# Ledger of designs, part 85: designed miniproteins, single chains, continued (5)

Each design is a single chain, and the fold is of that chain. pLDDT is the mean over its residues in the fold that is shown.

## One batch from the design tools (miniprotein)

Design m18940
Fold by ESMFold2-Fast:
Structure m18940 (fold): chain A 122 residues (1-122)
Amino acid sequence: MKLKVLVGVLDESDPKQAAVKEEIVAYLESRGAEVEDWDLSKLPEADLVISDERPGVIAGLLAGTPVILLRLPELETPSSRMLEEFYKDHPVLKKALAEGRITVVRSLEELKEAVDRYFAEH
């Protein structure tokens, strides 16, 4: 079965962050995933959401879709820090983190391990 994954990176216009997104996409495709850019209209068909964007993560959680939250230093910008501060106490995100219903990755190596585990279980 081919898994459909939505990937979102907040500041994709930054070459450093675009490079990180491309590495994530390439890894997912190497595992046989169908990868698309994060889009709310595509969420009902998605098997997994991978994003540093808190609104997209929250939408995935509300839809019951598995979520991997990207907290990579390479993706840290003033905008990402502002969104993290704004959403840090959001009830859906806070509850999902407390219940272990969201996977947080802090490096590309942790992301690859989380992806491998997800694909092994599906």
Scores: mean pLDDT 80

Design m18941
Fold by ESMFold2-Fast:
Structure m18941 (fold): chain A 78 residues (1-78)
Amino acid sequence: SELQRALGETAQAAIAAGLGDQVQALDRTVAEYGAQGDVEGALRAVIDWLREVKPHLPPEAQEKADRAIAGLEELLAA
């Protein structure tokens, strides 16, 4: 999906920027919410992280982060 591609590309850009530990921490947080059936909590955690990491990414990756945020916000509104 477009959203999965945007998320994956943003995560790779964050790792390349030296933020790999943050990506691993986010993966654990998402897994914890998922184990509890809290899909909304998982989506909000990803959105919050994307907003926080965006300023630290190169401009091309910032556009990918924006696409990921938009797609996740649509899922929350559904």
Scores: mean pLDDT 86

Design m18942
Fold by ESMFold2-Fast:
Formats: sequence, structure tokens, C-alpha cells
Structure m18942 (fold): chain A 56 residues (1-56)
Amino acid sequence: LDPATGAEILERAKAELESRGLKATVDPEKVTVSVPNEAADELAAIVERLLAERGL
């Protein structure tokens, strides 16, 4: 997975979490996302779905 695609996936995951009232912080240089522990499972599910939509 290239860094630009990874960053795009994380930004989309952040937007979906924020739409659900959960906080998320994305660092585009490190391609990382920070969420509360309670949001970790939802983040994982969203990322898996976004990767599957791209055939990854």
C-alpha cells in the first residue's frame, strides 16, 4: 500500500468516525490515526471495509 493511498483511507476513516461522534486524529506524515480505545474496533472495521473496497 502506497503512503498516499494509506493517508486517504485514514482520512476517510476519520471522517466516518467523526460523523458518528467519535474523535480521531490523523498524522499524514506518519500515516497514523489516534482514537479512544472504545473506538478502536470501529476504526478497524472501517479500515478493513475501505481496504476491501479497493481490492486490498
Scores: mean pLDDT 71

Design m18943
Fold by ESMFold2-Fast:
Structure m18943 (fold): chain A 93 residues (1-93)
Amino acid sequence: MKDPGMKRAIEVEARAAMLMMKVAVAKATGEKLSKEEAEELKREAEELIREAEELRKELEEEGKLTPLMKRTLDAAIETAKAVKEEAEKVIKE
């Protein structure tokens, strides 16, 4: 069954996971993110948070927001916020 809302929610979650993986790899290897990389991650995380919140609101207003979509988007927003926080720590040198 097609569900364009769920597809968009999964795409947002996948993008959040990719940003978190960049942070996790840097932490695990002890390699420091550059200030430019951190500023890019912060921008991408902020845009992703906004996009995810707008999608969640759109789906809720249309009565299409399922519990699974809500959890997927909420998880993506939480992950992106964590990425933003980690990026801000690097920028704040």
Scores: mean pLDDT 81

Design m18944
Fold by ESMFold2-Fast:
Formats: sequence, C-alpha cells, structure tokens
Structure m18944 (fold): chain A 100 residues (1-100)
Amino acid sequence: DGLAAFEAELAEGRRLARPEVSLEEARALGLEHLEAQVAALLAEHGEEAELDLAALNEDQLLQAAYASLRALLEREPEADERYKAAYGVLTVAIGEKIEA
C-alpha cells in the first residue's frame, strides 16, 4: 500500500532530520549536488541538455533537491551525515505539502 510506504518514508525522514539543518540549507545542499551532476553530464554529452533552476518555482526546486539527494544516498549509502540530515528535512517538507 502506497500509504504505508509514504508513512514509513516520513518516519525515516523525521529520524534523519537534524534541528541544525534548516529547510533552506537542505534545499541548497540538494540543488548544489544536482548542479554538480548536471555539469558532469554536460561535460560527457555536450551542450544538448539544459538546466535552468531560475525557471523553477519553490515546489519544483524542493522536489529537485529531494530527488538529487535521494539519488546520492541510493548510490552512496555511506554518504556524509549532513546529506542524510538534509534528505530527512526535505522528505518531511515534501510529505507535509502532500498532506496539506
């Protein structure tokens, strides 16, 4: 059931989140990682791909940051605790928006 999976992910996000890592800082960390990944892909595949973060609204930026950190943690489970805390903060923020 999607609801049970969603509740489990929110609970994990709340456990990973740190009071010292703000939503703004967590979003910034996710977007910085996204920009680094896009830059690496552009270097390998040329200038055919375009990323314009300024064209994204706040909800799209939040989702992009979350997706970037989720991909990082799936690739590198032993990643720095700061990225885990940021992922937790973003998971909770997105979950609360879905419930609203």
Scores: mean pLDDT 73

Design m18945
Fold by ESMFold2-Fast:
Structure m18945 (fold): chain A 92 residues (1-92)
Amino acid sequence: SMERHKRRHEGILKTVESIPEWMKRQGKGLSEEAKKILERLKEAAKKGAPMEELYKLIDELDKVLRDIVTGIRQIERGVERAIELQEKRKAE
């Protein structure tokens, strides 16, 4: 479903956009390297890049921000499950 792909990309975008604010609330700064990777990930998600490309960028981020990446992956999985449940609820 095209809508499913769109919702997954939107979920990743919202997660990525929330990271700088979350880091600031935790009293942590983002390195310039991390900022560049986040911008690439945000651009890729906005243009509907393949999920494989998005996971590759997340893996790059993993080398820079360990604890945050674990949180991102968990949130992304949560978004996927929420979409699955919503789609199943719409099906007879």
Scores: mean pLDDT 68

Design m18946
Fold by ESMFold2-Fast:
Structure m18946 (fold): chain A 60 residues (1-60)
Amino acid sequence: SDELEKLRKEIEEAKKKYKDALKKMLNSPPEKQAQLAKEVTEISKRIKDLEAELKRLEAG
């Protein structure tokens, strides 16, 4: 139960980070765009992984 709540909170925070990272990337100088693009991609993958992990923990 505690792990499920933790995962749900992580997903919510990851979604907020995704929006923020996208905005920062678009408004950042070229030197930072590559790094931020990587972060955006990682956050996107993280959200997908966390959603799958939630299902695994619930179902087994």
Scores: mean pLDDT 81

Design m18947
Fold by ESMFold2-Fast:
Structure m18947 (fold): chain A 62 residues (1-62)
Amino acid sequence: SMEELEEKLRKAEREAEKIIKSGDRTLLLAMLHELQELLKEAEGELKERIEKIIRDIEKALE
């Protein structure tokens, strides 16, 4: 459901922020993979939010 997806996304947003601050490449790559899977199920605003986190992680991997 959209509500379950939104809850998963809120948790992913919090975890991504921590992982980005840690600079752990292994965790960043794992989170990127999880977000790409979540992106397949998302539409509209949820999709935009996931894409933003993906961009933040990709920037941290540079």
Scores: mean pLDDT 84

Design m18948
Fold by ESMFold2-Fast:
Structure m18948 (fold): chain A 100 residues (1-100)
Amino acid sequence: MSPEQRAQLQEAVDIIAEIARERNIPESVETLLKLMVAEMIREEDEEKAREGVRKAALQLSREELELVLEALREMYRRSTNPALRRKLAEMIEIVEEVLE
């Protein structure tokens, strides 16, 4: 993992932990969100990264997807890293599509 990817992952994990604490997000949803974001950051092939997020989202219930979507939107608002914000925006679009 590059230093830039590590910085994105550290910011993402810190924000997820803050949101989970503040909003009482279930541990299962917090864990899945961390895994989805980590994969999006690690996967250098943008199409594979997006497909991975879509496949993960399709395994979730509607209620879990709504929690993930709200968490991703809050992460986007709190994130200061432009590369992380761009990846979060892409994840939001994918989750919104799966909810349709």
Scores: mean pLDDT 85

Design m18949
Fold by ESMFold2-Fast:
Structure m18949 (fold): chain A 100 residues (1-100)
Amino acid sequence: MAEEKQKKIKKELEELLEKAEEAVEKGDFRTAVEYVQQAADLARNSDLLSPEELEEFGERAIELAKKIASSELGMEAINAAFAILSLAVELYLLARLKRK
């Protein structure tokens, strides 16, 4: 695949994670989950990201989940943390599959 497509997908994934982080800062956990789900869908369908890039995004997702877990634990916050941890697991599994 072309390097340009890889850079575009990586940028879109970074933008989705940043929008999820902004939603968490605003207490909009539902919107954060929607952005995280979009990021997971993009990662599943791209197959252009390196294992290292997938692991990097997984680490960012874990950091976001920790931030949510350290705030007030409403049901929406709990749901957002689980959705983000699921994204991290998917990213690490995709990285593992690429390493064969």
Scores: mean pLDDT 76

Design m18950
Fold by ESMFold2-Fast:
Structure m18950 (fold): chain A 59 residues (1-59)
Amino acid sequence: AEPSAAALARQQEIIRLVNDDSEEAREYLRTEVGVEQEVIDNRDKDEVAGEIGRRIHAY
């Protein structure tokens, strides 16, 4: 299935936030996106972004 333009835009924003790695970005991922703290705290930023992206595309 092709992801929607909105889903792709949201995935790109999440990748940006994961790479930013600021306290504000991490809080946004936890509160607005609903990502588990354990996922956010992972050292592998590419895996974190991929996991979050998969959860968003499943919606």
Scores: mean pLDDT 66

Design m18951
Fold by ESMFold2-Fast:
Structure m18951 (fold): chain A 77 residues (1-77)
Amino acid sequence: SAAEEAARRAALEAAAPYLAEAKKAYEAKDYKKAKEYLEKAKEAALAALRAAGAAPALLAELEEQFEGAIAYLEKLE
């Protein structure tokens, strides 16, 4: 739906700068810093989804994706 597409776009735009920093940290093998930026990206994305009135299922989907990535980085610390 147009509303879901708008919510996903808002989340991506909010998370984008943090995801870019997380990727740079990950490539530098600074897993602690990568995790820190990924947590900030998650907070920004979820806040944008809530502001856009996203359905609970979409909130759960993105939260699960971020939590999986964060857990992966924790195993590398």
Scores: mean pLDDT 86

Design m18952
Fold by ESMFold2-Fast:
Structure m18952 (fold): chain A 81 residues (1-81)
Amino acid sequence: MTIFEVGEQIGEEASDLEDYKQKVKEFLKNQGYSDVHIEDILQKNEQAINELIEERGLSLKEALVEAGKHLFGSPKLSLYK
């Protein structure tokens, strides 16, 4: 729940994809994640954002918010396969 809300807030506050990636990276570093793990999370999150825009027609901001909600969520449904 807490991580879900933090991810959603990052997506809402980000002005663009670069700002979103920077905020996610800083958050994960503060949580003690390794650079390799952060890179993996960011790569999967970028794939999810692109899928939301291309397949579902979401705006960039809408895609950032949705991707943020699933930052640490189960990969089985909407964003990760």
Scores: mean pLDDT 72

Design m18953
Fold by ESMFold2-Fast:
Structure m18953 (fold): chain A 60 residues (1-60)
Amino acid sequence: SLAEVRELLESFGFVLDDAELERVAAHLRRHGMSIEEFLERHWSELGSVEDLLALVDRES
């Protein structure tokens, strides 16, 4: 759910709006991936919200 994605991302310092969260959630659904798997896979590439969104855009 969006609430679970929001809570986990905010726990790591990533504050996203509803539109940004839906973009992340759509990417996860498209790839059959959990938010935990996404973060584990891409952890070294994530320095900011902008990095996270650029990664989603690159792979979508």
Scores: mean pLDDT 77

Design m18954
Fold by ESMFold2-Fast:
Structure m18954 (fold): chain A 65 residues (1-65)
Amino acid sequence: SEIEERARRLIEELLKAVPQVKSVEFKGKEYTITMEPVSYRQEMLVLAVQVELELLGATLNVVVE
């Protein structure tokens, strides 16, 4: 669907900006990223993407290791 395509593009752009992401899991409308600790600016970018995905009806779960 168009919403799924937009969600995928948001995740792809996030991965380019946050190379500390170690893994991405996708299950239906839920994305889970596992990442190493990142800068404050990258944390704010992740938060912005979480909010944008929620508005599209998707979810981004973030695990920091």
Scores: mean pLDDT 84

Design m18955
Fold by ESMFold2-Fast:
Structure m18955 (fold): chain A 86 residues (1-86)
Amino acid sequence: SSEEKEEKLKEVKEKLDKDLEGAKEYLDTHLEELQELAKQSSPTGPSAALYTEIVDRILAGDVEGAKEALEKLKQLHLKKAEESTK
C-alpha cells in the first residue's frame, strides 16, 4: 500500500542520516526495492541534493554511482559532526 511504501522510504532516509554504513549495505542488497520506493520520494532536507543524487542513481541502476553519492553524504555528515558543539 501507499502508506507501507511511505514508511519504508522513511526508514531508508533515517538510515542514510544516522547509519551511512548500514545505508550502503542496504543499497547493495535491496537495489530493486529502493528503485521502486525512490519513485515516490521528493527529499527536501539539508542533504536533499545528495539524497536526490542517490535516488537518481538507484533509478538508473547505477549502484556504484549511488555508493559514491553515499560516500559524499558520509563525508558531509562527518564534517557537520566536527563542527557540532553538542
Scores: mean pLDDT 61

Design m18956
Fold by ESMFold2-Fast:
Structure m18956 (fold): chain A 97 residues (1-97)
Amino acid sequence: MEKEKQEKLEEILRKMEEALAAGEAAETALQVELMLEGVKTKDEILAYAGTLDLEALRRAVETGDIETEWYRQLLELSEYKGDVEEAIAKMKEVRKK
């Protein structure tokens, strides 16, 4: 079961990497989470990767809004307490830098 969990995480990471290539969104989201919530580790964020809605991410790629959907899911999984829409807008601003 531990090996199956690791294989699932590795497959999810690979799919996330493809989604990242589509918009460079998750690395920016990670940086913004570190800035907004303080210290977050990649391991902590990746622990939630198994609950990502990959179908929603695929639809977002087709509509060109992968960044918005990716940030929304990361904020939801991180139990972000603030306004999600405002946080997504801030993440998009950070990405332009």
Scores: mean pLDDT 54

Design m18957
Fold by ESMFold2-Fast:
Structure m18957 (fold): chain A 111 residues (1-111)
Amino acid sequence: MDILEQSGTDLDMPVDEEKALELYRRAEEELRKRGLSVSESLLELVRKKMLETLERAGYPTDLPDEEIEPAVRMAATALEALRHGFLSLEEAALLVAYALQQLKRLAEERQ
């Protein structure tokens, strides 16, 4: 299920930051407890899809890797947790939307 295909509308949706960070912490904890990690291939796929979403919305994508990495890791963690059933589809979508909004803020600062 490709929640990243819901595209640019996710960038403007109000997201509860406290809820997003709670979901991120839960996803990381559940993965850690089971010795599971986000794969490099999932990180690269998520990075590509998130930058494509920013580009379609008209934002710059020439952001430094170190600045985008936390948001990419957050979205990839949400998708890995969804795959294992540790997050629902709605919870994973909320966390991915929050991660995309963090990238949007970084891109806006460089306009």
Scores: mean pLDDT 81

Design m18958
Fold by ESMFold2-Fast:
Structure m18958 (fold): chain A 55 residues (1-55)
Amino acid sequence: SNEEEAEEMLERQRKRIAAIRAQLEKEGRLTPELEAGLEAAEQQIRTWAEEVKRK
C-alpha cells in the first residue's frame, strides 16, 4: 500500500540522514548549518510520506 511504501522510504531516508550526521560528527565537520540542513531534509521526507499516504 501507499502507506507501507511511504513508511519504508521514510525509515530508509531517516537511517541515511543519521549515517551522514554521524560521519560528519566523527570527522568534526558537523556545523550548525549542516545540522539545520539535515533537519530540513528529514522534515521534507516526512512531508513527502504524508502526501503519498493521501494519494
Scores: mean pLDDT 79

Design m18959
Fold by ESMFold2-Fast:
Structure m18959 (fold): chain A 106 residues (1-106)
Amino acid sequence: SKEKLLKDIEEIAKMFLEIARAYRTDPAKAQALYDELLKKLKEVIKNYSRKEARIVRYFFDKLLEAFEEIEREAILNGWSDEEYDQRLEEKVKQILEEAKKLIEKA
């Protein structure tokens, strides 16, 4: 269902932000969370249509691109941990809203 797919992408976004935050304090925990995220993505691919699975893959690719962009900008601009977290959260929220619109149109 579209409702379940929306819930799954929201959970993926939440897990992604938790992983990024965990890397500062506990890299082993971050790695374990990343493994769980990949497991969830594999499960989603099995449980949804090919069209819906493509939207999830696109969404995840956009999250990875955003992480790389925010990492580069943080280095170039000397961002604090708080500013980094805020900027990443804002970018992830934008990507989530775009994915939600794609699901609603599907």
Scores: mean pLDDT 85

Design m18960
Fold by ESMFold2-Fast:
Structure m18960 (fold): chain A 71 residues (1-71)
Amino acid sequence: MEEKVREIVERVKPLIQKLVDEGKSLAEIYKAAKEEVDRIAEELGLTPEQRRRAILEAVYLATKLHREKLK
């Protein structure tokens, strides 16, 4: 179960990195990350709780990468 959450985050990571590199706003990155997580979560048959956790992890990763780009 935790493995599926990590799998989604790793699959979403390249998209987040691309948007950060393109200079997208944090709000735009969050929206895209959530949409991609929802798409993959449905594909993998995740529970609502696992989907929520994957979204939180993706949002955290987006925040971290965006902040690092500003340094």
Scores: mean pLDDT 80

Design m18961
Fold by ESMFold2-Fast:
Structure m18961 (fold): chain A 62 residues (1-62)
Amino acid sequence: RRPRLTPEQRRRIREIFLKASEIIINYVKKNDLEKAEKVSQIALDAIRAIREGRPPPELPEE
């Protein structure tokens, strides 16, 4: 069976995606694609951790 995400997991994933998108856009505007890629990877790892019930890694500040 395909497990459904809990409302808490959905909320945290949405929050991480919004924060990561803001940081990524800021790096893209600075032409820092390497850091944008790094933040994208951290965001994906955080989403995976939340889905698995593990503590997510922190997103870097701008």
Scores: mean pLDDT 75

Design m18962
Fold by ESMFold2-Fast:
Structure m18962 (fold): chain A 79 residues (1-79)
Amino acid sequence: SHFTVTGTNIANDGTEGSVRGTGFGISVQAAEDAGVAAQMANTIATDASGVIRTVKVTDDGGGVAVAESPHGTGVGVAS
């Protein structure tokens, strides 16, 4: 099983991780099992205004997936 953390309302300020003229989202996929949701909650980093800066998720194989956005105000989980 897997789940994906997907950013919503991601804004790209053009200075970091941006594509000219377009925004980008955060997408991180990890294993979905009992307790993984709690680990995910502890790995999402935002600034004081709730802007997503980084998302770090550990998969069921012990690997690590990291995604970041210079700008973001929401995260969704699917799977």
Scores: mean pLDDT 36

Design m18963
Fold by ESMFold2-Fast:
Structure m18963 (fold): chain A 90 residues (1-90)
Amino acid sequence: GAAEEALKRAEEALERAREAGDPLTIAAAELAVEAARGALEGKPRLEVEITLGIAYIQLGVAKLLGAPEEAIEAAEEAIRAAEEAIRAAL
């Protein structure tokens, strides 16, 4: 379904973030995937939204510290795909 396809896109974006090698963008993408998986597993919406919020904070810090553009783009795609999965699941 749409939620599972969006989760797959988030997981693919996480792999791109890992290839780029920036620790904060990897952390942001990992938290985004965790939030999406949590939504599909039926975790409370508040827990899912908090996890996604922490992903946004990690991405914001990565941007402030000048992470590579490719790493930022990968983490942004992971968060975007995770948001799609969360909306489809919740």
Scores: mean pLDDT 90

Design m18964
Fold by ESMFold2-Fast:
Structure m18964 (fold): chain A 67 residues (1-67)
Amino acid sequence: GDLEAALRYAEEALRLATDPDAKRDLEAGIKSLREGDATAARAALGHALKLATGEAKRYAQRAIDAL
């Protein structure tokens, strides 16, 4: 896994996200990525992916795929 790539994609997803619940899950995922916790990050980003739409969803998926 590439935690730096995952972090960059998750940050872009957060920038593009409009849904408040998706933003909260993306922020949790970003925090976990910065702490090096790939398991917690995957869980949080997975929840964000279900709520995110459009480009935010694409970037959240790319973040998970980079893990």
Scores: mean pLDDT 89

Design m18965
Fold by ESMFold2-Fast:
Structure m18965 (fold): chain A 94 residues (1-94)
Amino acid sequence: SLTVKLEPKKLEGKAGEEFEIKVTVSGDATHVTVRLLDEEGNLIEEKTVAVTPGSTVTVKIKLPDEPGRYTVVATASGSAGVATSDPVEIEVKA
């Protein structure tokens, strides 16, 4: 089965700060897309990284300049289709 997992599961940071998300994939994954979404589900930032099946990669995301609640979700894609991670809760402070 294709799966994708994000760590940490919850993050707090300062506006404009860069943070790291660890992405672990299983199954026949070739790519992972990490998306930072606002509270309404609007896309703020997106990064796509090529991956090896069964690997862990670190993706750097810049926190938004606007304080608030955000989520990070990853989608792994491969020959078996797509899998979406549980969301990571992000709290951005001024």
Scores: mean pLDDT 83

Design m18966
Fold by ESMFold2-Fast:
Structure m18966 (fold): chain A 61 residues (1-61)
Amino acid sequence: MSDEQQREAVYNEGLSQFMEIARENNYSEEQMLAGVEQLREASTLPYEEARKRVEELLKKM
């Protein structure tokens, strides 16, 4: 599996978890957009770093 495919998987998994958190906490549109943007930026890192960054972001959300 390519590094790009692994990063895409990290983003999709992170996005799924983030949407659950956003739903439970009634996030505003601005908060949702900010969260999605942060997850997208994290997913541009190498796979291992992207996974760790997404995990860190989700803990703060």
Scores: mean pLDDT 78

Design m18967
Fold by ESMFold2-Fast:
Structure m18967 (fold): chain A 94 residues (1-94)
Amino acid sequence: SPVEKALKALEELVEELLKREKDEKARETIRQAKRTVIETVKNFLAGKMSLEEVKKKFREVREKLRKELSPGSYTMMGSAIHELLEVLEEVAKK
């Protein structure tokens, strides 16, 4: 599914960023962001969370990433999260 593909892309990006990130606080922020995004997607697909609540959660995750990561790492993570949101918006239209 497009959702599974987008989640796999996020997971692969997280593994790549963690290989090069040396700051422990940034590493933990990346792991927490991945965990929160995956749980938010699961809750949305289970009907436990609205698309508006997903948008709010993803905004909160992106803001935390912006504060804790380098501009390059933040841009990559933000792009992956944005792509995932677009996929979820298309799922919500069906």
Scores: mean pLDDT 87

Design m18968
Fold by ESMFold2-Fast:
Structure m18968 (fold): chain A 85 residues (1-85)
Amino acid sequence: MGLSDEEIVEELELSVRAARELEEEAKRLEEEAKKTGSKELERKAAQLYAAAGILYSSAVFLLELAEKYGSEEAKKRAREIFEKG
């Protein structure tokens, strides 16, 4: 059996939050790489952006599950989490 409404919303929140944290860290490393010319930091930033992209893809899938199969409250919570993440 698939995830419950509550599990879908929880996983969505975790995925969006993790993706955002990785994106913020990647941006900081990218800015530092530009200031210092560090190819090491540039590579690390690129890896974090890629990881964030994977998590955002998972979040989109979870949002779609909530939209198709979730209760009205689950749909509202999922949209709010995704928009604020």
Scores: mean pLDDT 83

Design m18969
Fold by ESMFold2-Fast:
Structure m18969 (fold): chain A 97 residues (1-97)
Amino acid sequence: SEEEKVRQNLLELANIYIELADNVEELGGDKEAAEHLRQAGALLKQAAESSKEEAKKLAEQAVAHLEKAAALSNPSAAEGLRAGAKEVEELVNKLVS
């Protein structure tokens, strides 16, 4: 179903941000940025399993964490994180439509 596809995409993004957080820490990058990426991933995992209303709230919190991680990142990484935040917003709007 379309709902299942959206939930699967949210889960995939969650895994990407958790892995990115691990990579940031392993490379000696910004620990605060890594923590925001972990929080975004955890919130997106929770959103994938939640009611539509709760998923929207959790996704909005995840977007805020991605924006904070972007602010702490180099310009190229920041662009990618902001694009990802927009994708999260588009996915959750599709879920609650």
Scores: mean pLDDT 89

Design m18970
Fold by ESMFold2-Fast:
Structure m18970 (fold): chain A 86 residues (1-86)
Amino acid sequence: STQEIQFQNKVRELEEKIKNASDGSEVRCAVIELIKAQIDANLSDEETAKQLQKALKLRGVNLTDEEALAIVRDVREKRESLPFCP
């Protein structure tokens, strides 16, 4: 569907932003935006954690399942207080 294609394109853009970010704040912003996009698509925390692991691996960062899941849960809990990511 068009919505599915748009979602996959957004995920790809965010993965590229994570891969090519020049500093840690850009990486953090793109990671938060990726997690928020997955949550808004009603994906489980486990599926979101897998996508986060995949994205960060593009930057040479390897997260365990526990570490990735902890980040996803933290973003979910603090969603409204997290920094704005344009």
Scores: mean pLDDT 77

Design m18971
Fold by ESMFold2-Fast:
Structure m18971 (fold): chain A 97 residues (1-97)
Amino acid sequence: MVKPYEVPPELTPEERERAREAVDKLNQASANNVYDLTPEEVELARRYALYELQKIREKMRELKDKGSVEETIKLTAEALRAVGVIVDADIFLKKLE
């Protein structure tokens, strides 16, 4: 069974900084099909993406009856980027099993 997408606990400032670097590395690695990342960096990137996805969901809920088409498109693009990071991280981690 696939583990449900749970909201991770709040990241410390240090974890958040490392997670941002890991997300950037993972995005570059996915584009070039070369993964120069540790499992710990990939797990941090996944946690960060899950946290950002929750924030995007909250913003989309707030905009449900009040948001412009442009704001909805922007949030959808941000959500797709976060999902991409989660999927790439899951694929990477599965290869290490």
Scores: mean pLDDT 71

Design m18972
Fold by ESMFold2-Fast:
Structure m18972 (fold): chain A 80 residues (1-80)
Amino acid sequence: MLEVVKQLLETEETTPHRVEVASLPLDEEGEKLLREYLKKHGYRLHSVSEPFTDSRGRVYRVVTFERPVPVEKGAPEPPR
């Protein structure tokens, strides 16, 4: 029982999430904000795609990075 409490506290301190790779289309300003966020939290930036122009004339880049994700939300259904 004490181990469960310790694990819960430790997980809550670091947040009970797993790290996954995510990709988001970001504007130049959004990319800068994301880079600052990743630096502060110590997450890795994997890659940045080439810039593409949307039909509205906005320039975006697909940024691939690591972020924390809730473990429970990642599970579709529990095993038998």
Scores: mean pLDDT 63

Design m18973
Fold by ESMFold2-Fast:
Structure m18973 (fold): chain A 85 residues (1-85)
Amino acid sequence: MEIEFTIRGTFAGVDVEVRVRGKSGELPEVEVRFLSDATPEQKAAAEERARRSAANLVKYLPKEVDGKVLTGDEATRLGVRNLLK
């Protein structure tokens, strides 16, 4: 099953667009685009959090995220909710 989705939101105070493409059981391809100006440290933190969120969603919730555009809050909430089940 191929999974493709987008996350648009704020991570570490940085507005980002994250495009995710992957397959169930594989490491996803993740493209992070910065939409706002930020320090290198903020950009690094935002990219790390976005990539981790995307990888977790592909691994645990592929059917729930496929074909969707998620906010950063939605992506974080889904990741945390799944981890605490």
Scores: mean pLDDT 73

Design m18974
Fold by ESMFold2-Fast:
Structure m18974 (fold): chain A 75 residues (1-75)
Amino acid sequence: MAEEIREAVLRAVRLQEEAAAEVAAAGDTEEAIAAVEAKYRAEAEELEARLEELSKHPVFKEVLEEVRKEILEER
């Protein structure tokens, strides 16, 4: 469970990175940005639903705090 939560959080971060890169590659036109947002919106919504389900587990808060601390320390 803890590993599943960590995986989901890291996947959400990677999704943000990919969306940003694709927007930059698309040339920052209004239509291109809207298309990229629409494309990643569905995946983001699915990830959010997954994280919402995982948040019901008691371990979620501990794992989330651990991941946040790791990200700060890796900096």
Scores: mean pLDDT 74

